# Designed miniproteins, single chains, continued (3), part 18

Each design is a single chain, and the fold is of that chain. pLDDT is the mean over its residues in the fold that is shown.

## One batch from the design tools (miniprotein)

Design m8595
Fold by ESMFold2-Fast:
Structure m8595 (fold): chain A 88 residues (1-88)
Amino acid sequence: GISTGQQLKSTFLSQGQLSASQIADILGISTSSVSDVISQYDPNGDGILDGVVAQQILQDAGVQVDDAFQASDQQWGVLVDYIISQSS
């Protein structure tokens, strides 16, 4: 099967963005936990992980990327791990 990072990446690429509820469903965690993480990066307060938010989270997780749409499956796996770690 595909990894959680691959699933999150493919959904992001198909829509250009992810809602907190979509991320929570894919990761198997609460929507409130995901929303708490996203809100730290989301100046609009809409709970959406767009390309800018994804890039900033990846950078804070130690991954240097200029464009989240070009990030590898492995780098999206790091994004998943970071969100889960911040949810604890």
Scores: mean pLDDT 82

Design m8596
Fold by ESMFold2-Fast:
Order: structure tokens, then sequence, then C-alpha cells
Structure m8596 (fold): chain A 68 residues (1-68)
């Protein structure tokens, strides 16, 4: 379903950001994904003192998932 694809896209993006932070810090990242009404996803990745917050629309995440 569209909702499952949006979640899949958000999890993929979160994992990529987390991997980048792990490579830089050596700290296991904490990844939090919040989906708002199936239309937006907020991805929060934390490692030590570093906190990255990115927001994507469902369309952006679907486009990303289809391009990879």
Amino acid sequence: SMEEKVREGAEMVGRLIGLELFDKTGIIPKITIEIENGEKARITVEAGDIKIVEEYTAEELLDYLESV
C-alpha cells in the first residue's frame, strides 16, 4: 500500500542518515520515524550530541523509493 511504501522510504532514509552518523561518530544512532496523516514523515537521527531532523512528504519518499 501507499502507506507501507511511505514508511519503507522513511526507514530507508533514516538508516542512511544513521549509517553516515555511525561512520563519523562511532556511536550507535537512535532513529525515530513519525508519520503524520500518511502525508509527511519526520525522521530524527541522534548520535551523542548530534541530532538531525528531516521532514519529507509522502510524494518525496515514494519518488526516492522508486529511484533506488
Scores: mean pLDDT 81

Design m8597
Fold by ESMFold2-Fast:
Structure m8597 (fold): chain A 110 residues (1-110)
Amino acid sequence: SPEVAEALKELAKAFFEFVERVEKLKEEFEKNNITDQEEIYEKFKKLLDEFMAEVAPILEKLRELLSEEEFEELVENILDSIRRLGEYLKLPKEKIEELVEEVREKLLSL
């Protein structure tokens, strides 16, 4: 579907921009020798919240256009990507899973 392809392209663009912001955040932590896990968590959470706000209309559209199975696969791919980024920032697994749960709840409330 052309509409699905366009929405997925918009989502991919927003995701790559989010990854770039996370990479810049990682550089900031390295330059300033920031090792406080709570500060890392709060700054990552802020970027994640901004990303989720940006992609919410795209995901609402995809929820209408995709089958339930296809949308669930998309959600799991987003959650897996968030886990990988949390690991990249060296956040503890418990904190990563807290963020993943928050994102899951937001996606279920679309």
Scores: mean pLDDT 89

Design m8598
Fold by ESMFold2-Fast:
Order: C-alpha cells, then sequence, then structure tokens
Structure m8598 (fold): chain A 70 residues (1-70)
C-alpha cells in the first residue's frame, strides 16, 4: 500500500543517494527506519523501495532524454 508522504520522502532520498553513490547502506538504513518508526512490514518496505528505484531510474532517464531532444 501507499506510505505516508514523510515515509515515502525518506525512502526517495535514500534511493537517490544510493543511485548517486552506489552504497546500499542508505537503502538498508531507510528500510530499518521505516520498520521501526512507522511500523511498516519488511515485505511492504522492500516492495516500495523496488518501485521507487524503478520510478527514479525512469525519471532520470526521461529528464536526460528530454534534454537530448527525445
Amino acid sequence: MKLSKEAEEILRKAVEKYMETGDKSYLDEAMKELIEKYGVSESVAASVITGLMLIESVRRRLKELEELGE
């Protein structure tokens, strides 16, 4: 299910940092925080992270393609 905006922002920042640095620890820390602070199940957190990674990857590629004219 959809997370609160605040929890989603934490995950989004972690995904962005991971994609920029390649350090999985950002994802691990964000997932642990979501489980402990927001009571999100591990399966739900993992699914949302995977979805956000896909969305962020697509967004970055679309932005690059727009700058390149296609």
Scores: mean pLDDT 74

Design m8599
Fold by ESMFold2-Fast:
Structure m8599 (fold): chain A 67 residues (1-67)
Amino acid sequence: SMKRKAASLYSASSINKVGAETNRELAERLRKDPSSSEEKVQKMEEDARANERASEENLEEAKKLEE
């Protein structure tokens, strides 16, 4: 049903948001580590942005399904 699908999308959005927050925190720790590469920092920031987009897209789809 649309209501169950909306609930699943809200859940997915929440998980993606937590993932983005975790990747942001990891990127910040890597920036402070003199042994880490710029490439690792950029990868974590890129993964954070991807999770942020997924969270927003899932949230918008869930809202549309709720009428």
Scores: mean pLDDT 83

Design m8600
Fold by ESMFold2-Fast:
Structure m8600 (fold): chain A 89 residues (1-89)
Amino acid sequence: MVEEALERLRAALLAAVPDGSEEQRRLLVEATHIALDTDGDGVVSLDEFVTFLKQVLGLSDEEARAVHDAIDTDGDGRISLEELLAMLA
């Protein structure tokens, strides 16, 4: 379930720039992070990311939180740009 949800998120991001360079994919991830960062603090909160996954990918609350936890490698409950970029590596 979590692995399938992560692949759906990764596929959605990559599909927007399927023939793009690493720089173009990075810019897409940066733009996505900025769009989700509604309070402008440079990080995406759990609620913002879970809402995004539920609305864009149709995930359940449980699946969206599990995907967030898998990406949140430092365990601070927030998604950094570096954590999102690591998902595309």
Scores: mean pLDDT 68

Design m8601
Fold by ESMFold2-Fast:
Structure m8601 (fold): chain A 91 residues (1-91)
Amino acid sequence: AARLAELLREMGRVAGAPAEVADRAAQAVRDFAAGRISAQEFHETVVPAVQEMAELAYRTASEEELARFEELVREFEALFLAEVRPRILAE
């Protein structure tokens, strides 16, 4: 959970997204880890935030920043599949 929140904040920084976008997604990670929200609510919050960050990165980032963003997305996706997807499938 902590690493997913760190990745979301770093993705927001690299993409130049407003802090509120990354903070909203990071809070959803914390709330999901604490059992305060469902896996569906987590997905509905985090996916639009990641999409918004990706759109900004692809529009405004340098080649180096975009490469870093794509690296962060791959790490996030791997951890999401390991930590979140099994719980979504169990719900």
Scores: mean pLDDT 78

Design m8602
Fold by ESMFold2-Fast:
Structure m8602 (fold): chain A 85 residues (1-85)
Amino acid sequence: MLSEEEQKRIREVIKSYDKDGDGKLDYEEFRRLLQEELGLNYSDEELEALFKEADKDGDGKLDYEEAMELLTRELARHEEELASL
């Protein structure tokens, strides 16, 4: 599992993608974050599904906590795959 220090670092990265400064990420900012920073090769359908699941407010954007929850979950999933090797 990711430490609080790692979560803080991820939050800072999320903030750097918040170009509008509204405290939330839209879908394009979220997609770029996952693909550019994490190097994850998701399909558009997978990214849309993850975005919808994380958007608990239903406003069409992810706040930093929603984005962090999704990113930490995906990072932990990839770490588990590596650990199982």
Scores: mean pLDDT 71

Design m8603
Fold by ESMFold2-Fast:
Structure m8603 (fold): chain A 85 residues (1-85)
Amino acid sequence: SKEEIQKRRKEYLDKHLDDFLAEIEKVLGIEFTDEEKERIRQKALELPYPNLNLLVDPVKAIKESEDRIDALAEILATISYFEDV
């Protein structure tokens, strides 16, 4: 159900967001502020549908995105759909 998808996404983000963003920071050579991390979390929770195309090359998707926060939120929302948490 929609409620179960949202609950799973919230649980995934609560458990894995910091580790996921720390890995992205290492790969891209950047650092996120606490405000940016919270914005990514909030945007990820609001996304209704997964986008599997972003998982083919997530680093490229983030680099080529016009809005990095939106790209990261969509990747996280998509991952949470398929991960057991």
Scores: mean pLDDT 76

Design m8604
Fold by ESMFold2-Fast:
Structure m8604 (fold): chain A 96 residues (1-96)
Amino acid sequence: LPPDASDEEVREAIRKQVDELVKDGVKSLGIQVSDVFSGSPVDENLLRISIEVAKEHGLKVGLLGRNGIDLGREIAKELGVEIVRPDGAIDPLRLR
C-alpha cells in the first residue's frame, strides 16, 4: 500500500491477510510493530488496526520487533486482546 493509504484501505489489506491465516488454522497473530531499516517510526494506526482485526477474528496476538512493543501491549489491553507467542504473522509495515 502507498504511505498515504487510508485507514480503511489498510484495514481491508490486513483483514485479507488475516482471513487466509485463519483458514490455515492460525490461532494467534504475530504483528511486526517496528521497522528498523526504513527509519520510519512505529505507526500507531497500523498497529491499532492490526490488533482490531485480530480481535474481530477472535485471535490472540504476539508482538514482534524492538520498539512499539509497550504501545502494542497498551492497545491490546484497551481492546481486551490476549498477548501470546504467535503461530502466524503479518508485517503491516510492508503493506506500505
Scores: mean pLDDT 71

Design m8605
Fold by ESMFold2-Fast:
Structure m8605 (fold): chain A 82 residues (1-82)
Amino acid sequence: GSAEKGKELYKELMEDMAGKDGEGLTPGVPELKGIGKRVSKEELKEFLRDPEKYKPGTPIPSLKGKLSDQEIEDIVEYLMTL
């Protein structure tokens, strides 16, 4: 994955809800800052594919079918840097 590409996808799809540095600005969005110290890359991929499965009622949209597996990997690489 590419953290640079992941950052751009994060800005487009998630920044308004999660904040520039992953602060969790919206109710139902977890703090993503330091998330890579709390969960695995595999768990982050699963969360991005199906956020409702992990947090029912979350405003985070499912990326399954909207993004390729490579683009999801790119977002995960970016989140691991927060």
Scores: mean pLDDT 72

Design m8606
Fold by ESMFold2-Fast:
Structure m8606 (fold): chain A 78 residues (1-78)
Amino acid sequence: MTELEQRMAELEKEVEELRKSGSKSDHFQSLLGLTRAILTGARRKLEMGNLEEARKLLKQAEDAFEVGRALLESEKKS
């Protein structure tokens, strides 16, 4: 649980940093929005005591965030 909460907080911080300094492209913004939505769902599952679903959603949010990072990097190289 503590590790899961820490991972959520770290990912939320990463998303906010990227939101402030990242691309304004619609695709990138959509991926950030998706990451935040999944994180909100993960938090809700954690509050409900559903640790399995919270962990699963956090993993999905992490994956979405990595796709967003890769997209931003690709956009910068183009």
Scores: mean pLDDT 76

Design m8607
Fold by ESMFold2-Fast:
Structure m8607 (fold): chain A 84 residues (1-84)
Amino acid sequence: PVESDSELAAKTAISGAKFSHDLGISPFLGFKLPGAKVVSSENGVTVVEFSSKELAEKAAEVVRKNPEFEVELDGTKLTVRLKE
């Protein structure tokens, strides 16, 4: 099946958190996604802003399937952080 917008956003946020934790720099900072934008990615934390609360909620649910990451939702703002 084709990858959904929420799955793409979740994978990007996860990769951003992982890369920024391991390398200090994330290649996903400023990345534009369908209905979303990576607004911050540093020190194991990635923040993504969504055009809709529904898309943000669906992306949060995808990230929650990965036990290595914490997810926080504030309206359309999704924060993904590596558990330390």
Scores: mean pLDDT 76

Design m8608
Fold by ESMFold2-Fast:
Structure m8608 (fold): chain A 60 residues (1-60)
Amino acid sequence: MYEFIAGDEVFYAESAEVGTIATNEKGEKYEIVERISPNLVILRRLSDGTLALAFVRKVE
């Protein structure tokens, strides 16, 4: 599993590849639209298209 930290929000997904949907505990969904580096992605909120930079880590 992967953890995405975008400001005050934490999202989870099984993959960190572009096109993956990451979700938080509140049910908010963001799509990975760009992978800048192995540890940085750009997320797009599905509801309004807001972009966020997220730190990525693999969690056990």
Scores: mean pLDDT 83

Design m8609
Fold by ESMFold2-Fast:
Structure m8609 (fold): chain A 116 residues (1-116)
Amino acid sequence: VEEARRALEAGRYEEAVRAAEKLADSKDLEVAREVLELLVEVLRRSKDPEVIERAADTLSRLVENHPELAQLAIELMERVLRERADDRVVREAAARVLYQAELALSGDFSTQNTPP
């Protein structure tokens, strides 16, 4: 986590995302939470579409692996959308993470195939 945080503080967003990708599959919930917060900062600061897309993909995978973080991810993504509404790539990235987080909150499987 410290390696990824140091890269973020230095403005090296690609290095921060690469370090976060290695940690996203961790079974440690505390590590996962720190990685989530770090990737959210990448979405808030980076102007590189490739970095933003990779951060969003890693965030989506992290939330899928740690459904307990879904509510926090939603709150942080809504904040990103408010602050970065001017950036289409950031808006699309945040929307994808929100979709995955909402899916995680819905439980293991959708019962949508069952009529009301």
Scores: mean pLDDT 75

Design m8610
Fold by ESMFold2-Fast:
Structure m8610 (fold): chain A 65 residues (1-65)
Amino acid sequence: SSMMEKLEKEAKVISESAAQGKKASLEIAGRTLDDDTLKKIADDTFQPARDALIQNRKLEQQQAS
């Protein structure tokens, strides 16, 4: 269970960082990003980030065994 918990925490950090990066880029360009859009970007990024981390972990275990 600890592996899944760690991967989900990593996916959350990745998704939140992606959303913050998008916000910062838009602010530099003189645009604003609302909190609802920021949350949507984070939510949309979470699942693919989590899936990628799980796949990478499985590949590492398969190759190392």
Scores: mean pLDDT 79

Design m8611
Fold by ESMFold2-Fast:
Structure m8611 (fold): chain A 67 residues (1-67)
Amino acid sequence: SQAAAQQLRQLARQAPSGSQAIQQVADVLDATGSIDDAIRTLVAQLRAGRLSVAAAQQALDILRQAR
């Protein structure tokens, strides 16, 4: 999970928008160790309009590879 959180933080630095939303997903993953909680946070941020579908898909791919 630490590697996935680092990859999410790298994605957040490269994203022109949604950086804070992706950082919150990484923070949840670091705090809980739960990929399911991280995905739930990602979906909530996407529904709130805080990141693009493309950025959400990249973050989801990182989380799925960490399982």
Scores: mean pLDDT 82

Design m8612
Fold by ESMFold2-Fast:
Structure m8612 (fold): chain A 75 residues (1-75)
Amino acid sequence: SLSQKLAEILEEAAKKSKDKELSEFLKKAARELRETTDPQEALKITAEAIKKVYEIDPELAKEIEDRAVRLVIES
């Protein structure tokens, strides 16, 4: 599903992050994505996660956003 694939993107970003707080935040957001069945809620969770990443690691945020947008367009 869309939410599961978005969760994988956030989980991979968490592994790349050198900031422990950001990594834990991304893991939590990924768990929330795996528990939702609503595509609108999944997109909201993802957008909020990208905003937080952008404050700490703008390059990682751009990578997440690009992957998420490509996934949504391809679905």
Scores: mean pLDDT 84

Design m8613
Fold by ESMFold2-Fast:
Structure m8613 (fold): chain A 74 residues (1-74)
Amino acid sequence: SEIEKLLEEARKLKEQAKEKMGEAGKLGLQGYQDPSRRDQLMQQAQELGKQADELVKKAEELEEEAKRLKEELE
């Protein structure tokens, strides 16, 4: 169904966001441990965090659309 497809897409986006946040955390830790690369790694971690936030927002929009479609069918 269209609702199931939207929810599956939202779930995949949230999984991608979780992976990006995990990578950002690892880069942040590496930057803390290696002062010579700290600024570069922290910038990369910040960028991954922003990408994760955007993926979560898209997932929430898809979940809201799925909710609207479900309410229309009820």
Scores: mean pLDDT 85

Design m8614
Fold by ESMFold2-Fast:
Structure m8614 (fold): chain A 70 residues (1-70)
Amino acid sequence: SELDKLIEELEKRIKEMEEQLKSITDPVARRIAEHELERLRKDLEQVKNLYKSGKTEEALKLAQEALETG
């Protein structure tokens, strides 16, 4: 489904950001990356919770918004 693809994309983006964060030494860039990573993690958890609760349309919208904002 489209939602399953968006969840996979969010998970991939989170993994990429986690790996990048390990190499960031600039304090400003690191803070921005940490903030973005925290937001994506929270959004992914909310998307998964909405999906499990049968709120598929709300999950889809949140997943799309999360990917567009990163």
Scores: mean pLDDT 84

Design m8615
Fold by ESMFold2-Fast:
Structure m8615 (fold): chain A 82 residues (1-82)
Amino acid sequence: SAMREAVRKAVEKAAKILNLSEEEKEEILKLADRILAQPTIAEAVKLAQEELKRAEEEWDTRKQQALLAVIVHALELLREAA
C-alpha cells in the first residue's frame, strides 16, 4: 500500500541517519505496520503509546528516536486517510 511504502521510506531514512541494523529496521517497520492495521485512529494511538513506552524501557535512544519519528509519520498518514 502507499502508506506502507511511505512508512518504509521513513524507516530507511531514520536507519541511515541513526545507524540502525536491518533487523532493527524490520522490527520498527513491523510495529508501524501494526499501527497502520488498527481499525480506528484511537486504537492506533493507544498501540503507539504502548510501543513507545516499551521502547523507552527496552531500547537505546537512537532506536527510540527512530521509532518515534516513524510512529508520528504513520499516525499522520492515518489521520489524513480518515
Scores: mean pLDDT 83

Design m8616
Fold by ESMFold2-Fast:
Structure m8616 (fold): chain A 81 residues (1-81)
Amino acid sequence: SIDEEIKKLKEEYNLDDKQIKKVRDLLIKAKKGDKQAEIELNNLLKIYRLSKIYDKDTIDKLKKDIPAIEEGKKLVAKMLE
């Protein structure tokens, strides 16, 4: 069910109430056949996953080895606003 999916996502990504509401709204629209909502949901979940990986200490270490990480960090920060 949608509620079970939301519960798992909340625990996996430490989502706040506003993020949970946005994910729920997108899930409902996607299940109704809104392809744009499905794309936005998949992109949001990828961004939340990257946000978990891209803590400050990890970013500072990875910048030395992976230049593309700086672009990813900026994109994540902008999308999470």
Scores: mean pLDDT 70

Design m8617
Fold by ESMFold2-Fast:
Order: structure tokens, then sequence, then C-alpha cells
Structure m8617 (fold): chain A 61 residues (1-61)
């Protein structure tokens, strides 16, 4: 559960890359991860991808 807490802290800081990394580790350490952890991982990954796409588009302009 330590990685889940660190993931939540990173997410609150809008550090989606660190949040996704910590949530992924929380999932990997559990044989049956709690649905809440999986949902937060998906949210963090989505926001990380959105940021990456925005930066890529900005560079192409």
Amino acid sequence: MEHFEKGKEAYARKDYASAADHYAKAVAESERPHPEVLENLEKAEMLLLEKAVEEAIKKLE
C-alpha cells in the first residue's frame, strides 16, 4: 500500500508520471489489486498521455 499512497500524493501534485509509476508498482505487488488502485492507475496514465500529446503538438507548431 505504500506505493498507492505515494501515487496519490504525486497525483495531487499533478505529477502524473510519478503517480502512474507508483500505482503500477502497487498493482504489481498485489496478487489481486483493489479496483480503486486500478482506477487511479488508469486515470494517471490517461492524464500523463494527455500531457505528452499536448507537448508533442506544441513542438510540431
Scores: mean pLDDT 77

Design m8618
Fold by ESMFold2-Fast:
Structure m8618 (fold): chain A 72 residues (1-72)
Amino acid sequence: ASPIIDQKTVESLEEALRFVKELAEKGADYVALTNAAGGSVVLKLPVSEEDLRAAIERLGGFPVTVTGVKAV
């Protein structure tokens, strides 16, 4: 099982960065970025602003749903 710490749909890089920082502070090991089209990118924390921007661009831009996950 992949325990979800928290999840939020974000509409800007600034919002995504703030939420990823919050997830890291809550003990997330990974973040999953998903969109309504079924696109998904998983990043291992810590992530840079550039890694996050590249992942969002691969998904076709905003909005994206950010899910924090703890490794088991």
Scores: mean pLDDT 85

Design m8619
Fold by ESMFold2-Fast:
Structure m8619 (fold): chain A 70 residues (1-70)
Amino acid sequence: SMSDEEIRHALESALAALEAGDVVAALSGLKEVLRHATGELRELIEKAIEALRAGDVASAREYLRKALGL
């Protein structure tokens, strides 16, 4: 399982990838975290992935910021 620190680092990396326009890298990182995430964190990551699949980068970034505030 990923540690809380590893999850946090992966989410920060995904957010940075989105700000650089690298949606593919962000999706890869989020899918890996999703395998280890539970509860509210899992729900926020699922919503971020859904937003990215819909082309809504702004909503995905907002969900990731909320996840990092946990």
Scores: mean pLDDT 86

Design m8620
Fold by ESMFold2-Fast:
Structure m8620 (fold): chain A 72 residues (1-72)
Amino acid sequence: MAKFPKTLPSGITAMARETAYNLVKIAASGGRLDAALKLIERQIAELKSLGMSDEVLAAIRAGVEEALAELA
């Protein structure tokens, strides 16, 4: 039966992904990419400790990775 998925409003994962993507892109434009990446990792750790859904955490990471791939 595995772990039961948490109930989430539609669009929360999309919003998380988009927010992370935009934050990384903006930080890179300002020469603060390393600082932004550290803040995002801290935020992910904090959200996980608060019981945030793995789906939302994965969306945040996906947004970061998409932005980094585009910047390379």
Scores: mean pLDDT 76

Design m8621
Fold by ESMFold2-Fast:
Structure m8621 (fold): chain A 70 residues (1-70)
Amino acid sequence: SIEEKVEEARKLEKEILELEENTKDPKIREKIRKIREKTYEEVEKNYMDPEKVVEILKEAKKEIEKLVEE
C-alpha cells in the first residue's frame, strides 16, 4: 500500500540520519551529508511516487553503509 511505502521511506530517512550522526570521522560524515542532501533533492522531485522514493532512499543508505564500513 502507499501508506506502507511512506512509512518505509520515513524509516529509511531516520536510518540515514542516524548513520550520519554516529559517524565520528569528519571527512566521512561530510561525504554522508552530501549524499543525504542529493538524496533529499531527488526525493523532493519524486514526492508523488512513494515506490520511487523508497528506491532512492535504499540506494542512498547502501552507499552510506559502504562508506562507514571502509
Scores: mean pLDDT 84

Design m8622
Fold by ESMFold2-Fast:
Structure m8622 (fold): chain A 88 residues (1-88)
Amino acid sequence: SQELQQKAQQTVDDVTAAVRAGDLERARQIAYDGGYELGESGASEDFVHQTAQAIAQAALDAGASPEEAAEIARAFVNGWYKGKEKAL
């Protein structure tokens, strides 16, 4: 949906800004919270994995290491699992 795409894009943009600022803890928190909102909103696993890849790539492009980018993407997916659980 357009709403889910907008939420996903906002998360990518906010993670990018936090990584550029050197605030990896904030980037992980933003990713988790964005994933959580998508989980509550019923985003599919496929959409979430695609968005997690976009987050990882955006973090890398913003200067994060591969390990840092993977941790941020993992936080996003963990948020989705928790948001999905609460929606039940």
Scores: mean pLDDT 90

Design m8623
Fold by ESMFold2-Fast:
Structure m8623 (fold): chain A 113 residues (1-113)
Amino acid sequence: SLEEFRKKMEEARKETIEKLKKLGVKEEDIKKVEELLDKLIKAALEAVEAALNNSPEIKEKFKEAVEEYYKTLDKIEEVAEKENLSQEQLQEITKPLDEFMSEFVEFIEEKLS
């Protein structure tokens, strides 16, 4: 359901931000990641809604969500580089988001088959 995906994404957002705060990332950089996560959540929910309604726009909305996901990952990687975080710390930060996106992609692909 749309509400189930919204809740999962909000939880992934919360976990990602809490991990960034725990690692001492600056508030200005955290705010930029939050803004990108909010755009990703909006795009992903629009894609889920399009899939649930069998909209002809499903492929376009899915593409937009994937593009927002990579923009968010790029910003998190940039922030990790500035803070000299390890590869293991970067993977821990992105894990909730990666797990959500894996489930999201599987759902959309099932609707397109």
Scores: mean pLDDT 87

Design m8624
Fold by ESMFold2-Fast:
Structure m8624 (fold): chain A 80 residues (1-80)
Amino acid sequence: SALEKELKELERRLALLESVLGITKAGLYFSKELYERTGNPQFKEDAERLEEEIRRLEEEIKKLREEIEELKRKLKEAEE
């Protein structure tokens, strides 16, 4: 089924984005820790950039999850 193939591709893309989000959150944690320890403004700038990337990734993941749910509903309806 074309819908099943599309669903698998979207789920694979979701897994990749969730992995990237996890790495980005780890980077944010380290940047904040380094800023607290050193006071170096570069780490604060890195943290702010990473917070913006996290917001963007979370929005993309939310949209992709909604698309996956819609496709799962269509696939279930096609079994009628």
Scores: mean pLDDT 87

Design m8625
Fold by ESMFold2-Fast:
Structure m8625 (fold): chain A 85 residues (1-85)
Amino acid sequence: SEEEAVRFTAENLLKVGEEVQKWLDDEAARIRAEIDKLLSELEKKTGPEKVKEYRKKVDEAMKQPHRVANLRKILEEVKKELEKL
């Protein structure tokens, strides 16, 4: 029936939303772990001051919309800093 189709669609949309959110959370955690590893390398070469600024940017990105995109931007910035050394 149409009522069964509507319920099925609503349940599937909710499930897809939950699966997408989980994937985004897992991807954000993965990128954050990559950043933390590179920041540890940067700290060994340059000391803690520059690393504190990047860690603050990571914490802010985790609280903001477009978290994955913002974290990827930070990852590229940290990679560029390491390439200068």
Scores: mean pLDDT 83

Design m8626
Fold by ESMFold2-Fast:
Structure m8626 (fold): chain A 97 residues (1-97)
Amino acid sequence: SLAAEAYEKIEAAVKAGVSKEELAKLILETLNPLLNISEETARLIAETIVYYREKKFEEAEEYNLKAELLLAEELLPLAPEEYRPILEARIAELKAQ
């Protein structure tokens, strides 16, 4: 599956210790055919992963929340109707922080 291939590529890059810039590019290239995410979303995901690898957990949490919010907003118009209320509720929770 394309999703499994994307996961394997991202996991291998994370384990190899690639730069956040290279990781953001890889995330964009592997996930865009599936999710149509922005460069900004890919960058926030990459920064979150790098901060977790560096054990900078406070920064990792901050960037993870930003990445989750932006990803949820980008996925909302593409989501099936049954999942939209779940995404809308999560967006509201993230914005209330």
Scores: mean pLDDT 79

Design m8627
Fold by ESMFold2-Fast:
Structure m8627 (fold): chain A 91 residues (1-91)
Amino acid sequence: SVEEAREQAAGLDKLFDQVLAQISKLPKDDAIAQLQQLLAQLQQEIQGLENLLKEFGDSLPEEFVESLKLLLELAKQQKARIEARIAELKA
């Protein structure tokens, strides 16, 4: 369900916070490198989700489409957080 998808998204975001906290313990250059790798992975995931919705959105059940859109929004928010953190570390 969409409610279960929101609960799963919250759990994933909490895990993401833990990953960022661990990266923050690394030396600056290593932290930047790890964040850039995560950014590249998130960009690929965002593109995959956007392509899936574009090609199959009209054919998939509404509940599934809503869950994918929620996951896409979470991924975009996580991307913005990584970009902000890279900018802070480079300042």
Scores: mean pLDDT 86

Design m8628
Fold by ESMFold2-Fast:
Structure m8628 (fold): chain A 147 residues (1-147)
Amino acid sequence: SKSDEINRLLAENFPVFRELAREDLEYGPFNIRDPRTGKVDAARTALHLTSLLLYQKESGKPVSKETIDELVELIKAAQAPDGSFRVGDFDAERQQLTYLLLRLSVLLGLKELEPVLDAVEAYLRRHMSPEQVAELEELAAQIEEIL
């Protein structure tokens, strides 16, 4: 499926995506909380949201609006004033993965996440080299071509 192709692309480029997939096998699928801290994790929440939207697109079966709205509000609440989703030290891979998942969610129709997406993009552009930004934009373009 298109979901399998996107998931493969993410797994090839982000070690953290493979860690999240492994933790879902250990602690249960679509867990939005870090199993070690109990706190809502933005990357997990964005992954769960994106998986539901891809399922809706591929199956034609509607996902609950209440579930989508709850996940959107959790993502908004997890974003720091500087646009990042970090607690403590900068994690470039986790920020980049969260950005791509949010970008995919906006492409899948969640326009209400555009301000959140814009804020994390601005954060990444301040903290990444021009070469890293170009690589991230190329990955985003590949995901858009799959949709």
Scores: mean pLDDT 82

